# Designed miniproteins, single chains, continued (4): the designs that were tried, part 99

Each design is a single chain, and the fold is of that chain. pLDDT is the mean over its residues in the fold that is shown.

## One batch from the design tools (miniprotein)

Design m15418
Fold by ESMFold2-Fast:
Structure m15418 (fold): chain A 77 residues (1-77)
Amino acid sequence: SEEEKKLKEEREKQIAAAEAFLRKWEAETGKPAPSLVELMRQLRRKDVSPDERERLEKLMLAQTIVNAARMEKELAG
């Protein structure tokens, strides 16, 4: 349906934005984007500043989107 096509397009756009965010972070830091497990570990630290928490939460959201997309592609293929 037309609704399914619009949902697919919006999803592809969100995935592309998440991938671009992670690539930008890697380019700026010179390090690979942290895994979901590593991000969860970092967010559990008691010494995380508010600014660091916001940065980690943004990375977590981007990684969640990218990992969900990858898993669904593997399930479909």
Scores: mean pLDDT 84

Design m15419
Fold by ESMFold2-Fast:
Structure m15419 (fold): chain A 102 residues (1-102)
Amino acid sequence: KEELIETYRWAAETLRRIAQAVASRNEDELRKILDEVKARLEKTEDPENQKILQKVIDTVEEALKALPEDVNVQIATALRAVGDAIEYELKAKELEEELKRS
């Protein structure tokens, strides 16, 4: 559970970074995030953690595809990434509350 909480928190923060990078059209930051997530996925053995990290990879790849598109595509992509970040933050809090109940 502790490792899963850390993965949700890291993924949430990374999704917020993706949202900011696509909104600012920062391709270098998006590519850097992609490399960081792929490196983390390669070291991850747990299937639930792998699924979370794969969602982050899919999101950054979508963000990279959005860069040459209309500004509304970039805005929509950023908003989806923020939504996913909030969902992961809520999942992390739920798991933390379970861990505190003794």
Scores: mean pLDDT 87

Design m15420
Fold by ESMFold2-Fast:
Structure m15420 (fold): chain A 81 residues (1-81)
Amino acid sequence: MEQVVLQALDDPALLPKIQNAIALRQQTNLTLKTIAGSLGLPDQSSISYILSPKGRERLLSRLDAQLSPGARTNLEALFNS
């Protein structure tokens, strides 16, 4: 999961798609399920995890040593959007 999210955040082609899909998740569970599928995540709870304050802190803590400067900036931008 973490590696898939990291790759998506570091990819300029994937980041806008993920940001748009996450914005749309507020509308329906189907959108959240679509995001999970496109990221290779097992279920909707994985997306909820990375979007929650607790999940954001844990994800950043776990990935700090593995985050490229670009991926770190993109992840922070995603959490603030």
Scores: mean pLDDT 53

Design m15421
Fold by ESMFold2-Fast:
Structure m15421 (fold): chain A 100 residues (1-100)
Amino acid sequence: MDKKSATFEAEPGERLTVTVRNSGTGTVIVSVKDEKGNILALAIVKPGEVIELTFVVPEDVRTLTISVIAASGSATVEVIVRDSKGEVLYSETFDLTNNE
């Protein structure tokens, strides 16, 4: 099981949209957490699927962590985080392999 994480800064009270594309053959689990470890968004993304997660940043939160876990197979996962105006706050492609 391969896990990758990235951290980015966000404004409290902002509405964010996370777009996740899985171009791999395996299923992935995507989670967004605040610095206190609270889960703000969670999704299972199947092979070839594109999903959108929308949430509001809590008032005392400045830093968010996106984690992508390969539940099966191999996955290439593109993650794009946009604010309410469509500005890209974070964008990365994760290459994941289920090694266990």
Scores: mean pLDDT 81

Design m15422
Fold by ESMFold2-Fast:
Structure m15422 (fold): chain A 71 residues (1-71)
Amino acid sequence: MGKTELETYIQQGKDYIQKGNQALANGDNDTAKQYYRQAIFYYGKALHLDPTNEEAIKLASEASTKLNSLT
């Protein structure tokens, strides 16, 4: 157990980043912020399963940077 759930949470986070990027491209900063928060939430779930996962750490950091750039 764990690896499949970890990969699923990372993929869900990536899907939300794509939705956030699309909302941002449409000028909808509030919707983009909501999607980036969802991405951070799912990357957080991945990190709860494996705190040392470098991909999840990197993606969570990138998502936080995107969210902070809109705040």
Scores: mean pLDDT 85

Design m15423
Fold by ESMFold2-Fast:
Structure m15423 (fold): chain A 56 residues (1-56)
Amino acid sequence: MDEGLAAAGVSREQLAAGVEALGAPASLADTAKRYAARTGSGGHGVVAAAREAGAV
């Protein structure tokens, strides 16, 4: 994924899928919320994690 696309393309939907692949047993809503917080504070790492988990 391109970093420019990460800010615009990889957002809550793909991040939620990535979190699921990482094995987060919490509710999707809570997990997506925490993932969004990480994205706002330094989202590139979240995109990389989701990509490595094979969710995006």
Scores: mean pLDDT 51

Design m15424
Fold by ESMFold2-Fast:
Structure m15424 (fold): chain A 86 residues (1-86)
Amino acid sequence: MIEELLREIEKLEKKLRELLKESDEAVKNGDYDKAIKILQEAIEVEKEILRKYRKLKELGHPDAEILEAMARMSISVLKIAIENLK
């Protein structure tokens, strides 16, 4: 269960990194509308990671509280990034 959740989180983190690279390239190319859409998708991926960290906490994982806090901070940063691209 914990090992399966960690593998699922790793896959979501990989997807998040790919989305952030795509967003950076969209900004570099002046495609701000595209960058905003990609960042909105990144927020949804981060929310899914947050849900999985909450499940890890229920299962007694020692780092779950720190990981949950980091995911919440990441969501806030992504929201600020979207606001700056409007």
Scores: mean pLDDT 87

Design m15425
Fold by ESMFold2-Fast:
Structure m15425 (fold): chain A 84 residues (1-84)
Amino acid sequence: SSLYEKVLEQIEKLKSKDDREVLIALLNIYNFSKYEWHLLSEKEKEELIKRLEEEKEKFSKDKNKDLREKAVSLLEKSIELLNK
């Protein structure tokens, strides 16, 4: 779906060296998960949950405490929203 592709694009932006770009991508992922989850197939939701869990694990090891806490929180909430 077009939403699935948009979420994958935002996940790729999480690799950015710019913390501001990372935070914007996290907020976009959260908003897609909160407001548009119903546009995703069950397979797309499962695949996104796996990708977001991987990103959450990576951010849990981030040296920047503020970015780490915000990223882990937003990714956790996004995963919970997609598990509906």
Scores: mean pLDDT 87

Design m15426
Fold by ESMFold2-Fast:
Formats: sequence, structure tokens, C-alpha cells
Structure m15426 (fold): chain A 100 residues (1-100)
Amino acid sequence: SKAQEAAKKLKELHDEFLEKFEEAMERGDLKEAQRLMVEYAEKVVEIAKEYELPEEVLKKMEELLEKIKEMVKKNAPVEEVYKQVQELLQVAQDALDKLM
């Protein structure tokens, strides 16, 4: 199904993000960690749009993405930004689970 394909792409994207994010954190490169979180969040929203998740879900995801971008712009702690990124992923996963 389209939902299964979207879930697979989200998993592959998450695995790639996590490897790069952990490497940046190990180096103490907090600016790169923040950049990676924004890039990952943008790609999660792109996949949600490509696979036509419900409009209400897309709106919530776009609101979370803008919040993540604003937090990074204001140099919020990496841990707080990461919580919002995890919430964004959870919103996408919950929506896909309902379509499967």
C-alpha cells in the first residue's frame, strides 16, 4: 500500500538522520546537529505530502516544522528541538498506522 511505502521511506530517512545526528553530537557540533534536525523535519513533511496524508495531519506537521525552524533560529537547546522532531515523526507514524 502507499502507507506501507511511506512508512518504509520514513524509516530509511530516520536511520540516515540518526547516524549523522549522533556523529555531530559526538563531535560537539551543535550547529550541525540543529541543521540536520531541520533538514530531517523538512524531508518528513515532504514524504507526508508525497503520500497524501490527510490535510489536518499535514497542517499539524507544517505547524511543527515551522516551530522547529523558529527554535533553531533562536538557538534553542538541541534536546528541546529534538523533542519537537520526535513529535513530528510520531504525528506522521500515527497517521500512517490509521491508513494501514
Scores: mean pLDDT 89

Design m15427
Fold by ESMFold2-Fast:
Structure m15427 (fold): chain A 72 residues (1-72)
Amino acid sequence: EEEKKLREKLQEAYNRLIGLTIRRVGLEIDIELAEKNGDEEAVQRYRADLAQTDAEISRVEKEIKELEEKLK
């Protein structure tokens, strides 16, 4: 049943997006805290992680769009 498989993939993609969104918020908080403490190395590390997280969010959002289009 194709619809069931697409629905399962869509649910998995949404779960990944939720997790990545939570991680993104956490990294933004970590960056602000590191900047306040003058920890330049931590700021650079967290900004790199944020960039990776944003790239992964973009990939997952594209996957969701493709799956939603197949389910309409």
Scores: mean pLDDT 86

Design m15428
Fold by ESMFold2-Fast:
Structure m15428 (fold): chain A 74 residues (1-74)
Amino acid sequence: GPGATLEVSGGTPEEGAEAANKAAAGAHILAQNGVAGTSVGRHGEATAVMTVGAGATPEQVAAAGRKGVEDAGY
């Protein structure tokens, strides 16, 4: 379908910042794979939200999430 939202949350503000870093790295990887319009925001202190650009496949989102965790140093 056209776009998706992926939410990544921790239990603390520090874990929320880590989640935001992972989401930002994932968004960068999606952009490198030609998915335009991905954005990352925060919902409160502990939650990062990635809004995926239109045309991304579930497989691209999953791969970007895994690589985002790696690139964020986790």
Scores: mean pLDDT 68

Design m15429
Fold by ESMFold2-Fast:
Structure m15429 (fold): chain A 72 residues (1-72)
Amino acid sequence: GAEEALALAREGAKLFKEGMEMLKAGGDAAKATGLVLLGMGNALTGVLLAKKEGAQEEAEAIAREAGLTMEG
């Protein structure tokens, strides 16, 4: 249901934020890029599933707080 979609959006947002912070700090670029891509994929999937369940606005807020915007 919505709770599973929101959990996926939160995990994606967390991974995206961790990857972006690692890139900004000049850390392991390969690891950071992997975290960013995985985070974006999980967050996008979570938002799309949440939209189907009527929880899109909450999922988009979770992504936005991590600095990830989804348009299109």
Scores: mean pLDDT 80

Design m15430
Fold by ESMFold2-Fast:
Structure m15430 (fold): chain A 103 residues (1-103)
Amino acid sequence: MSRELEELERRRRYLALLIATELEAAFYAGVTSKEVEEMIEEKDEEERRRRLEELRRRMRENEFARRLALGEANGDEAAAEARLEAEFARIEELLRELREMRE
């Protein structure tokens, strides 16, 4: 493969992962694409932790996400919380992958 094709494939993978991450973050936490991009671009470790904790807080406070998790857990609040934490961990992993791909 030429360097040009490898670069285009990398950009395609990045954009696909970015769109998926933005959709999940918007759905579970109500965050904007701009906020997701700012989280990916943040180079200060302390500020990254603060933004991740804010994302986790917004997910827990998002009525739609809470209703969905609780419904899927058949009203089990502990199982619903576990589902929200699993989704947070997935979004955190996606954000990490996007940061690594950008570097």
Scores: mean pLDDT 82

Design m15431
Fold by ESMFold2-Fast:
Structure m15431 (fold): chain A 75 residues (1-75)
Amino acid sequence: ALSPEEQAYIDRLLAELEKLVREALELIKNNAPREKIDEILAEIQRLVAEAEARLSPAALEEFRRRLEARVKEIV
């Protein structure tokens, strides 16, 4: 079982990643400059890398599954 701290971290992280993905999609839809889109994508990459460094193997597996499910719902 995941610690309550890991579960809370994953919940907050997934909400932030969903927000950033939605922002990136809106920028693409509105033909925003590439630099603005790249900024959001770099933020997403940084947050995912931080999660990979911080989470236990079991928490990483849950995070990966939940992230994949959320991305499929949005994209």
Scores: mean pLDDT 83

Design m15432
Fold by ESMFold2-Fast:
Structure m15432 (fold): chain A 68 residues (1-68)
Amino acid sequence: SEAFARREREAREHFASLSEERQNILRGIGLILRGIGLHTDEFLRTGDPEARSEEGERLIEEGRKLLA
C-alpha cells in the first residue's frame, strides 16, 4: 500500500509537469477507459451484454468533452 501510494504520487507529479493540452488528452482517455471498464463489470455481473453503468456513461461523456 505504501509502495502503491508512492507510485501514485510520482505519477501525479509527472502528469502535473505536462502541458494542459496533454493533461486533458490523457485525462479524457483515462475517463473513457474507466467508463468502459464499468460497463464491462455490469455485463459480467448481470450476464447481459446490454447492461450499462450510469457512472460509466458519465465518465465517458466527461472524457469526450475533454477530447473535444
Scores: mean pLDDT 82

Design m15433
Fold by ESMFold2-Fast:
Structure m15433 (fold): chain A 86 residues (1-86)
Amino acid sequence: EKERLREELRRGVRELGRLLGLSEEEVQRLLELILRAIEEAGDTVEVYEAAVASVRAAIEALRTADENPTHTREEARAKVLADIAA
């Protein structure tokens, strides 16, 4: 179960990185940050599910909201990092 969720998380973070214009290096750092936050929160299936849901929500928000792309992207990045890494 955790393996499947981790794979979903990795795919989601890669897609989020593409939408935010992150480099491969930055995408890897973001994934490592999220995985560390999961570990700190107890490394449970439920925590992984929450992380996957957060990444999916961020991707959906970026795809559907584009009134001011620059500000929207910056805000979404900050919010995802705050929600997952906190």
Scores: mean pLDDT 71

Design m15434
Fold by ESMFold2-Fast:
Structure m15434 (fold): chain A 90 residues (1-90)
Amino acid sequence: DEKEKLELLIKAYEYSIEAINAIRAGDLDTAREYFEKAGESMGKYTGELEQELAIFRGAFLLFTDPKNAALAEKAKEYFEEQVELLKKKE
């Protein structure tokens, strides 16, 4: 089931991109929802649901701080690059 695992990883990155876009739009409720979905998808991929949820909830707090706007943009670029690379493998 490598294809299903790959889809979970891609979804985790895609939800993270949407979460950062929502932060930029000032929609923190939507951002929180997308980071929760990203954590759930990554947790299914890694098998470490509680740890991944904690990491993505931490990312929400980190990226909603305006002083970290440049870090959030760099993270989004990285996630976009990962999605492109992963889609080329399957």
Scores: mean pLDDT 87

Design m15435
Fold by ESMFold2-Fast:
Structure m15435 (fold): chain A 120 residues (1-120)
Amino acid sequence: MEEKRERIKKLAEEGKSIVDEIINLLKQLYPDDPLAERMIKRLNFVKEKLDRIIKEVDEMTPEEILSIAENVLNELDTLLNYAKEHKLPDEVISLLEKGKNIAREIIDIARELVEEQKKQ
């Protein structure tokens, strides 16, 4: 269980780094744009959720980790659809796809932890 929680923490750190890259890219490409500001607020919400996993993963239930990761995936999916509709640069789209893949990996590990808890 400890090794799986360490892997979740590492994935959340990687995801947080990707979210920071997206925020920085949006600030550079769209300074003072109200729509970019809304995306940045939603990305900061994702970042706060990932930061909670990084800080609290050892104290969280598997169900709490799974719930947070599902919320992160849903938020990133919404942002990706928005980015595609508004024809944002391929770099932004690529980073959002990478973030989604990390969220899916966290979900998969969290599901394994939930199944282990059911066997106990």
Scores: mean pLDDT 88

Design m15436
Fold by ESMFold2-Fast:
Structure m15436 (fold): chain A 103 residues (1-103)
Amino acid sequence: KISEIIQKYLNGEITEEEFIAELKKLGVNDIQIEILKIYVEMKKTVKFEKKRGPGEIAYTVKPEDYEKAAEYYNKLAEVYSKDPRFQSLAEEYKKNAEEYKKK
């Protein structure tokens, strides 16, 4: 149900306002809506490239978008830090942001 709304927003089938309204109808709280919005914006904005490894294709953030990736990981860390249950996850996302900022 939530995944269908995410896919519609990713595909451009619904607006940001409609996306937020539909999630609120499903009882999704404000913090979770903010997290989902950040994930969708990251998927739309940050470019990934296929790199061929031995026997596999890996997807990595394109170097031109490392700064954008760092910004999105910082936003996720900030939102998750508002909930005491997710402090470890907030710290992990902050480390991810620092790694992209160093590149």
Scores: mean pLDDT 72

Design m15437
Fold by ESMFold2-Fast:
Formats: C-alpha cells, sequence, structure tokens
Structure m15437 (fold): chain A 121 residues (1-121)
C-alpha cells in the first residue's frame, strides 16, 4: 500500500525534524558553555539530547541519534579527563553538529520519498 508507505516515511521525517531541532538547541548550548569554559553544562546539554533521542517516534532515527551523541560524549569525556577541556567541548560540539546535519539530510530524504509515493496515488 503506497499510502501506508508514504505515511511511515512522513513519521520518520517528522522524527528526524524533531531530532534536528533538539540537536540545534544542544549545539547552541554546548557552544555557549564552551565559550564560558563550562564542561559540565556542555556535557549536560549532550546528555539531554541523548535522552530526547530515546523519545522519538522513529526507533531507527532515535537509536542512530543516541549512538552518535554517545560517541561524541565519550570522546569529549576522554579529552576532558586528560585536562584538554576546551578540545573536549569542541569535539562534543562537532559531534552534535554532525548529528544535526545527518538529521536534516534524513528529514529531506524521507519527505522527498513520501511525496514521490503520494504522487503515484
Amino acid sequence: DLAGKAEQLELEAQSAEEGAEAAKRAYEEITEARDKGDAEKALAAAEELREHARNLVSGEIGNQLSGMVTRAINEAKALIDKGDTKEGMEALARGVKEAYDWLRARAEQYRAQAEALRAQL
């Protein structure tokens, strides 16, 4: 059923869009915390994004976003533990920005696929 497939793609696009907005907010908070030297606040913003990912309707988008954020948090913590606090926060910001860019690309892709299927109805 083309209509059912289009509806599923629309739900996946919505999850990617919601994830992108959450990632954008996290990136802004991490960047502000980095500029103030507040590693705890930067890590807290990333942890909040990871928690938000678990609440997305699309389990696939949520799992991939959670994985990307977890990798960024682990890299940042390793650098911060070595005393490279600024580099750790920059790595965290970079990882969250990559997640944002990925989610935007996925949202556009799912929307385009849904529109193509609906055009066949």
Scores: mean pLDDT 89

Design m15438
Fold by ESMFold2-Fast:
Structure m15438 (fold): chain A 70 residues (1-70)
Amino acid sequence: MIGDIAVQAGLDNGGDGTAGVLAGIEEAERKGIRIDRLELTRLAYERGGTPFTGTYEYGRAVDELVRRLL
């Protein structure tokens, strides 16, 4: 799933949530899927583990990034 790709990319880049979200967006565009920003943000939190979960600042950054790219 797109969220799983975003989480894995973030972990592969030392817990960079921005890199994870960008990878998820790129995969969705490649498949011709229009992303729901709220759903992508929710999936990032649910699947992300420590770097992606429970921080207010991280959530705001993810929402802002997705808003700028969509």
Scores: mean pLDDT 55

Design m15439
Fold by ESMFold2-Fast:
Structure m15439 (fold): chain A 84 residues (1-84)
Amino acid sequence: MSELEQVEKLLEVLRRVRPLLEAGRVDEAIALLEREAADPSLGETVRQALRELAETLRTLSQQEALDLIRRLTGTLEGARERLE
């Protein structure tokens, strides 16, 4: 996968995770990340990032998880714009 494709895929997953966290559905957000990380069509770098994020969310409160996802989304959107 290109670096741009990796960034776009991570953003897509984070956009799906955010509304689950906003609804307090942390376990469902973690399950979504783990399901995406199990997709063999994704590059190992993306799968590893998703696995590490899922494990991190298991240690955070709902608010801390939301703050992390919002921060990561902003960082990745900035990276995408710079790669285009």
Scores: mean pLDDT 83

Design m15440
Fold by ESMFold2-Fast:
Structure m15440 (fold): chain A 64 residues (1-64)
Amino acid sequence: SDAAYAQAVRLLAEGLTAARTEGIDVGMEYIKRAREAAEKSSPATKDVMLGAADGAEAQIREAA
């Protein structure tokens, strides 16, 4: 749904911010929640958001 897509986008952005300000573990919990939200979106949106979550996770781990 549009709501699930919007939630996944928001959680990814908050995860990247939380990783910088609160720590990697906190950021990764947001990424996990973003993946859960992505699973509830349309099939086309799900694939895009799961790819974005993979990129966000890689960015957090590289910054560690």
Scores: mean pLDDT 82

Design m15441
Fold by ESMFold2-Fast:
Structure m15441 (fold): chain A 61 residues (1-61)
Amino acid sequence: MRQQAQQQLRNYLRTVAGFDDEEAQGVIQALEAKGVDLQQVLQDLQNGQLSVDQLVALAAA
């Protein structure tokens, strides 16, 4: 499956957002449980169409 998108999103959250591994994994797991496209999320974050705060809110909803 899309393991590359998971790794890239985890690295982005750790390096850009300052998340630790556990925080990044929690967000990714919540998004996957909701059926969210992690590759699209990564692109939206990189293009500034989605903020880290908005991503966390989506994962928590």
Scores: mean pLDDT 78

Design m15442
Fold by ESMFold2-Fast:
Structure m15442 (fold): chain A 58 residues (1-58)
Amino acid sequence: GAAGDLAARLERFGVPADAAQDTAGAFVAANPGQAVTAQNLADFLKISVEDAQKLLDA
């Protein structure tokens, strides 16, 4: 699911597995029914859209 896919990408970006799963779960809970987009991820993590896109491409 979306949380698992996001957690895997965060792990590839260097986030520890436990933190990646917690972050992905929190994101999905905060954005129910929404696709994981660079803009939504950037807003949630308080990073740039460019950095969020790099995370999604990891």
Scores: mean pLDDT 78

Design m15443
Fold by ESMFold2-Fast:
Formats: C-alpha cells, sequence, structure tokens
Structure m15443 (fold): chain A 99 residues (1-99)
C-alpha cells in the first residue's frame, strides 16, 4: 500500500508595536516516519494582516495542488518572539498525502 506523508506549514506573522503586520515567515516540513525535514523557507514583507492571510491561503493551496495533499489540521496562536522582540501570530497547517 501507499505510505502516508505529512506536510507541516508554519506561518509566523510578525507585528510591530502598533500591532500592524510587517512580515510573514513561511516554513514547510515534510514528515515521514516521524522524521521532519525542512523543504521550504520564505520571508515576505507585508503591509497588513489581510495581505498576510491572503499569502497564507495561496501557499496552502499551492502545497495542496503540488502534492495532491488534503488539509487535516489548522491551529493559530498568539506568541512572542524573544530573539526578535516582536509579538507574533503563529498558524500551523497540517496536510497529508500518499506516495
Amino acid sequence: GKKPVYIRIRFTIYLDEENKAVKLEIKIWEIVDGKSTLIGEEEVEVNSLEEAEEIMKKKVKEVEEKYKAKRIGEETAEDYDEEKGLKVIVTEVLLKYYK
């Protein structure tokens, strides 16, 4: 039978001191047999939360179409990046396909 493969996408929206979205970081991992490999990494400057959310939606669709993967989970949380000194919104999207 075909083996399940998971794709995890982490979106990190960075907020300025006025809570305006200024940057979107995208990291993509492939998970096979519990081992995670980083397969994609991008940073995009954004001018609004709406712009960041639109880029996120397009990226999920791109990954779904490229791998013929199905979205099986999505979680969003607010956090703080101590290294950068910025408030963040982190969205983790989990997709599954077979190879």
Scores: mean pLDDT 88

Design m15444
Fold by ESMFold2-Fast:
Structure m15444 (fold): chain A 92 residues (1-92)
Amino acid sequence: MEEAKEITEKVAKALVELEPVVASYSDIEIEEIAEGVYKGSFYATSSDPSLDSGRSSFLIKDGVVEVGGGTEEEREFAKELEKKSGVKVRAV
């Protein structure tokens, strides 16, 4: 759980740095959904007051973060997220 929390904080910090519409993150939550599998989440606050703030979540499997990879843009974002956060990221 401690490792999953550290991974989630690194991902949240990297997202604030990579996404101009994300001003800050808060309310880190970790849920163990199976042995070695965690759901990490955080509340993302929008920098644009006309846009809704909301909770972002992802899976952590054996220390690897899984994010959406259904588009080329999502797959490239996963690579940048891995580079910026220093955490292993997999597009699925």
Scores: mean pLDDT 76

Design m15445
Fold by ESMFold2-Fast:
Structure m15445 (fold): chain A 71 residues (1-71)
Amino acid sequence: SAAAEQARQLAEQKLAEAQELRLISTNLRNAADYLRETGSASPEHIEEIEKLADEADARSQALEAEAQAIL
């Protein structure tokens, strides 16, 4: 049905956005690790970057849950 196809497209869009957010989270965690290893940033700045990574992960998980609810 048209409704089922629309639901599938919406779910696929949410999963694609979730994947992008997981990539952002991974890149932020890699940046935090690099800054920690080089001593180039304060612990507070590293915590801010890790918080942004955690927020990206939380948004990704929410989108994955929304996609599963649609499917």
Scores: mean pLDDT 91

Design m15446
Fold by ESMFold2-Fast:
Structure m15446 (fold): chain A 80 residues (1-80)
Amino acid sequence: KKEELEKALKVLESLREHMTPEQRALFDEAKKAFDEGNYEEAAKLLIRVAESLLRYGESQGNEDIVKKAKEALELAKKAL
């Protein structure tokens, strides 16, 4: 629930510098939804960001991005 989303947000924030402008926009929407108490919308947006970053990390062979994106994806899915 809220705790899983807080953890997912922190993990993805650590990857913010590797995000595209589109991924950052989705991530900022997720943070806004979370702050407004809309946890379902926040979880759905975080899943989209994490899936996109996972594919990017895999394509670049970046194991750190892959590991963190998988962690955030699992946390966001548990929050649904």
Scores: mean pLDDT 86

Design m15447
Fold by ESMFold2-Fast:
Structure m15447 (fold): chain A 82 residues (1-82)
Amino acid sequence: MEERLAELEERLRALEARFERLKPSMSAEQALAILRELTLAQGYLNLARNPRASEEEKEEALREAQEHLDRAEALLAEVEAA
């Protein structure tokens, strides 16, 4: 659990850095879409860290975080390819 959480947190930081680097090249709509996915990923990672959450809730939060990170990465790749 903790290793998977750390991996996803590292991935979020890498995508945030990539977002800041590419931000001048993207439209306001693209920036908003990417920011939304990164913000949701951070929210789910925070839920996964909650000691009061059940193991099942933490696993669901990590799955949701991964899905939002995947979407952010895809959107960033589209900006970079343009």
Scores: mean pLDDT 86

Design m15448
Fold by ESMFold2-Fast:
Structure m15448 (fold): chain A 82 residues (1-82)
Amino acid sequence: SMKEQRYASLVSAANISKAGESAAEMIEEKAEKLAEEGEKNPETREETLKKAEEMREMARRSKELSERTREENERKAKEVKE
């Protein structure tokens, strides 16, 4: 059935996007740990905190994109299941 194939494809796409969200969350956690370690070394603190902030911002944008893509694919999958 074409509906079954479309549903499976949309669910797969949503799952890929969900994995992207999880990856972004892991990067956010790594950025937080990097910031904590940066605070412990005064000699490199400014540079390390800047890198942590850039990493956090990149992860935030990536997560937002992945969430939007997942939600759209989930919505389309529900329409197919109607």
Scores: mean pLDDT 85

Design m15449
Fold by ESMFold2-Fast:
Structure m15449 (fold): chain A 100 residues (1-100)
Amino acid sequence: AMSLSELIQRILALLKETDEEEAVKKLEEILNEAFEHLSEEEVHRVVLAAVTVIQTLSTTNPELAIKLAEVLLKILEEKSDDETLIKSVRKLLEEIKKKA
């Protein structure tokens, strides 16, 4: 019963989440719902929204950004066949770790 718009709004709300454990849990829940209910194209849009949030957080809370990027990568490796997308998220995680 989740729409693409609803899931993207939930991803963007992670920018305001003050609890790291809750932010990680919410991202896992959103991504699992996206893979279960959305088309491959719509899942790609949710992942791009998550990447944007992670990049934004990397400048203000790099520790949280690393945890969110690790969760995103784990779920993509488990549920996605898009090697280009997986590689892009892996590169994002490496770049954030270099700056932290």
Scores: mean pLDDT 85

Design m15450
Fold by ESMFold2-Fast:
Structure m15450 (fold): chain A 95 residues (1-95)
Amino acid sequence: SAMEEAVRVLREVAEELIREGEENSSEGLRELGERLREAAERVERARRERDRELLEEVREELEELLELARQGGDPRTVELLERSLEAVEAALEAL
């Protein structure tokens, strides 16, 4: 399921960002990872309740985070957020 894949991708990205934040003493990366983990829980809720509006809100948050990451100039963070956004967009198309 595209929704299950979106939850999986968001959790994997969150764990990677938290790990990199801890290894590099980056509070910003750790906080970003925690926000992605919260986004994964919201996608899981949207999947269970078939809540398209909640999934659209997650997409909008990821778009905002991606724009901020692009301004920050970290290609790895941009790549991880692009992957997260693509997974959520695929989940929306499958609804």
Scores: mean pLDDT 88

Design m15451
Fold by ESMFold2-Fast:
Structure m15451 (fold): chain A 79 residues (1-79)
Amino acid sequence: TEKAAELGREAAAAGRAGDAERGVELALRAAEAGAAAGTKAGLFAAGAAATALGMGLAVGAPAEGAALAGEAAAKGAEA
């Protein structure tokens, strides 16, 4: 889950900087890395990131969604 945590932190930083494209890309990679790890922490990271990203995209706030998804992936992977 270390890769999911790293990508999650990068996604959160990009989202906070307003780089929606990079933030979304990194958040998706964090979710994929979490799912691929096959651990409980990885699955939590993947689910939380996917939910936060999906909500942000649905309300038209992709940068904010990416920032929240990145934080969720990083914290979930550390759990």
Scores: mean pLDDT 74

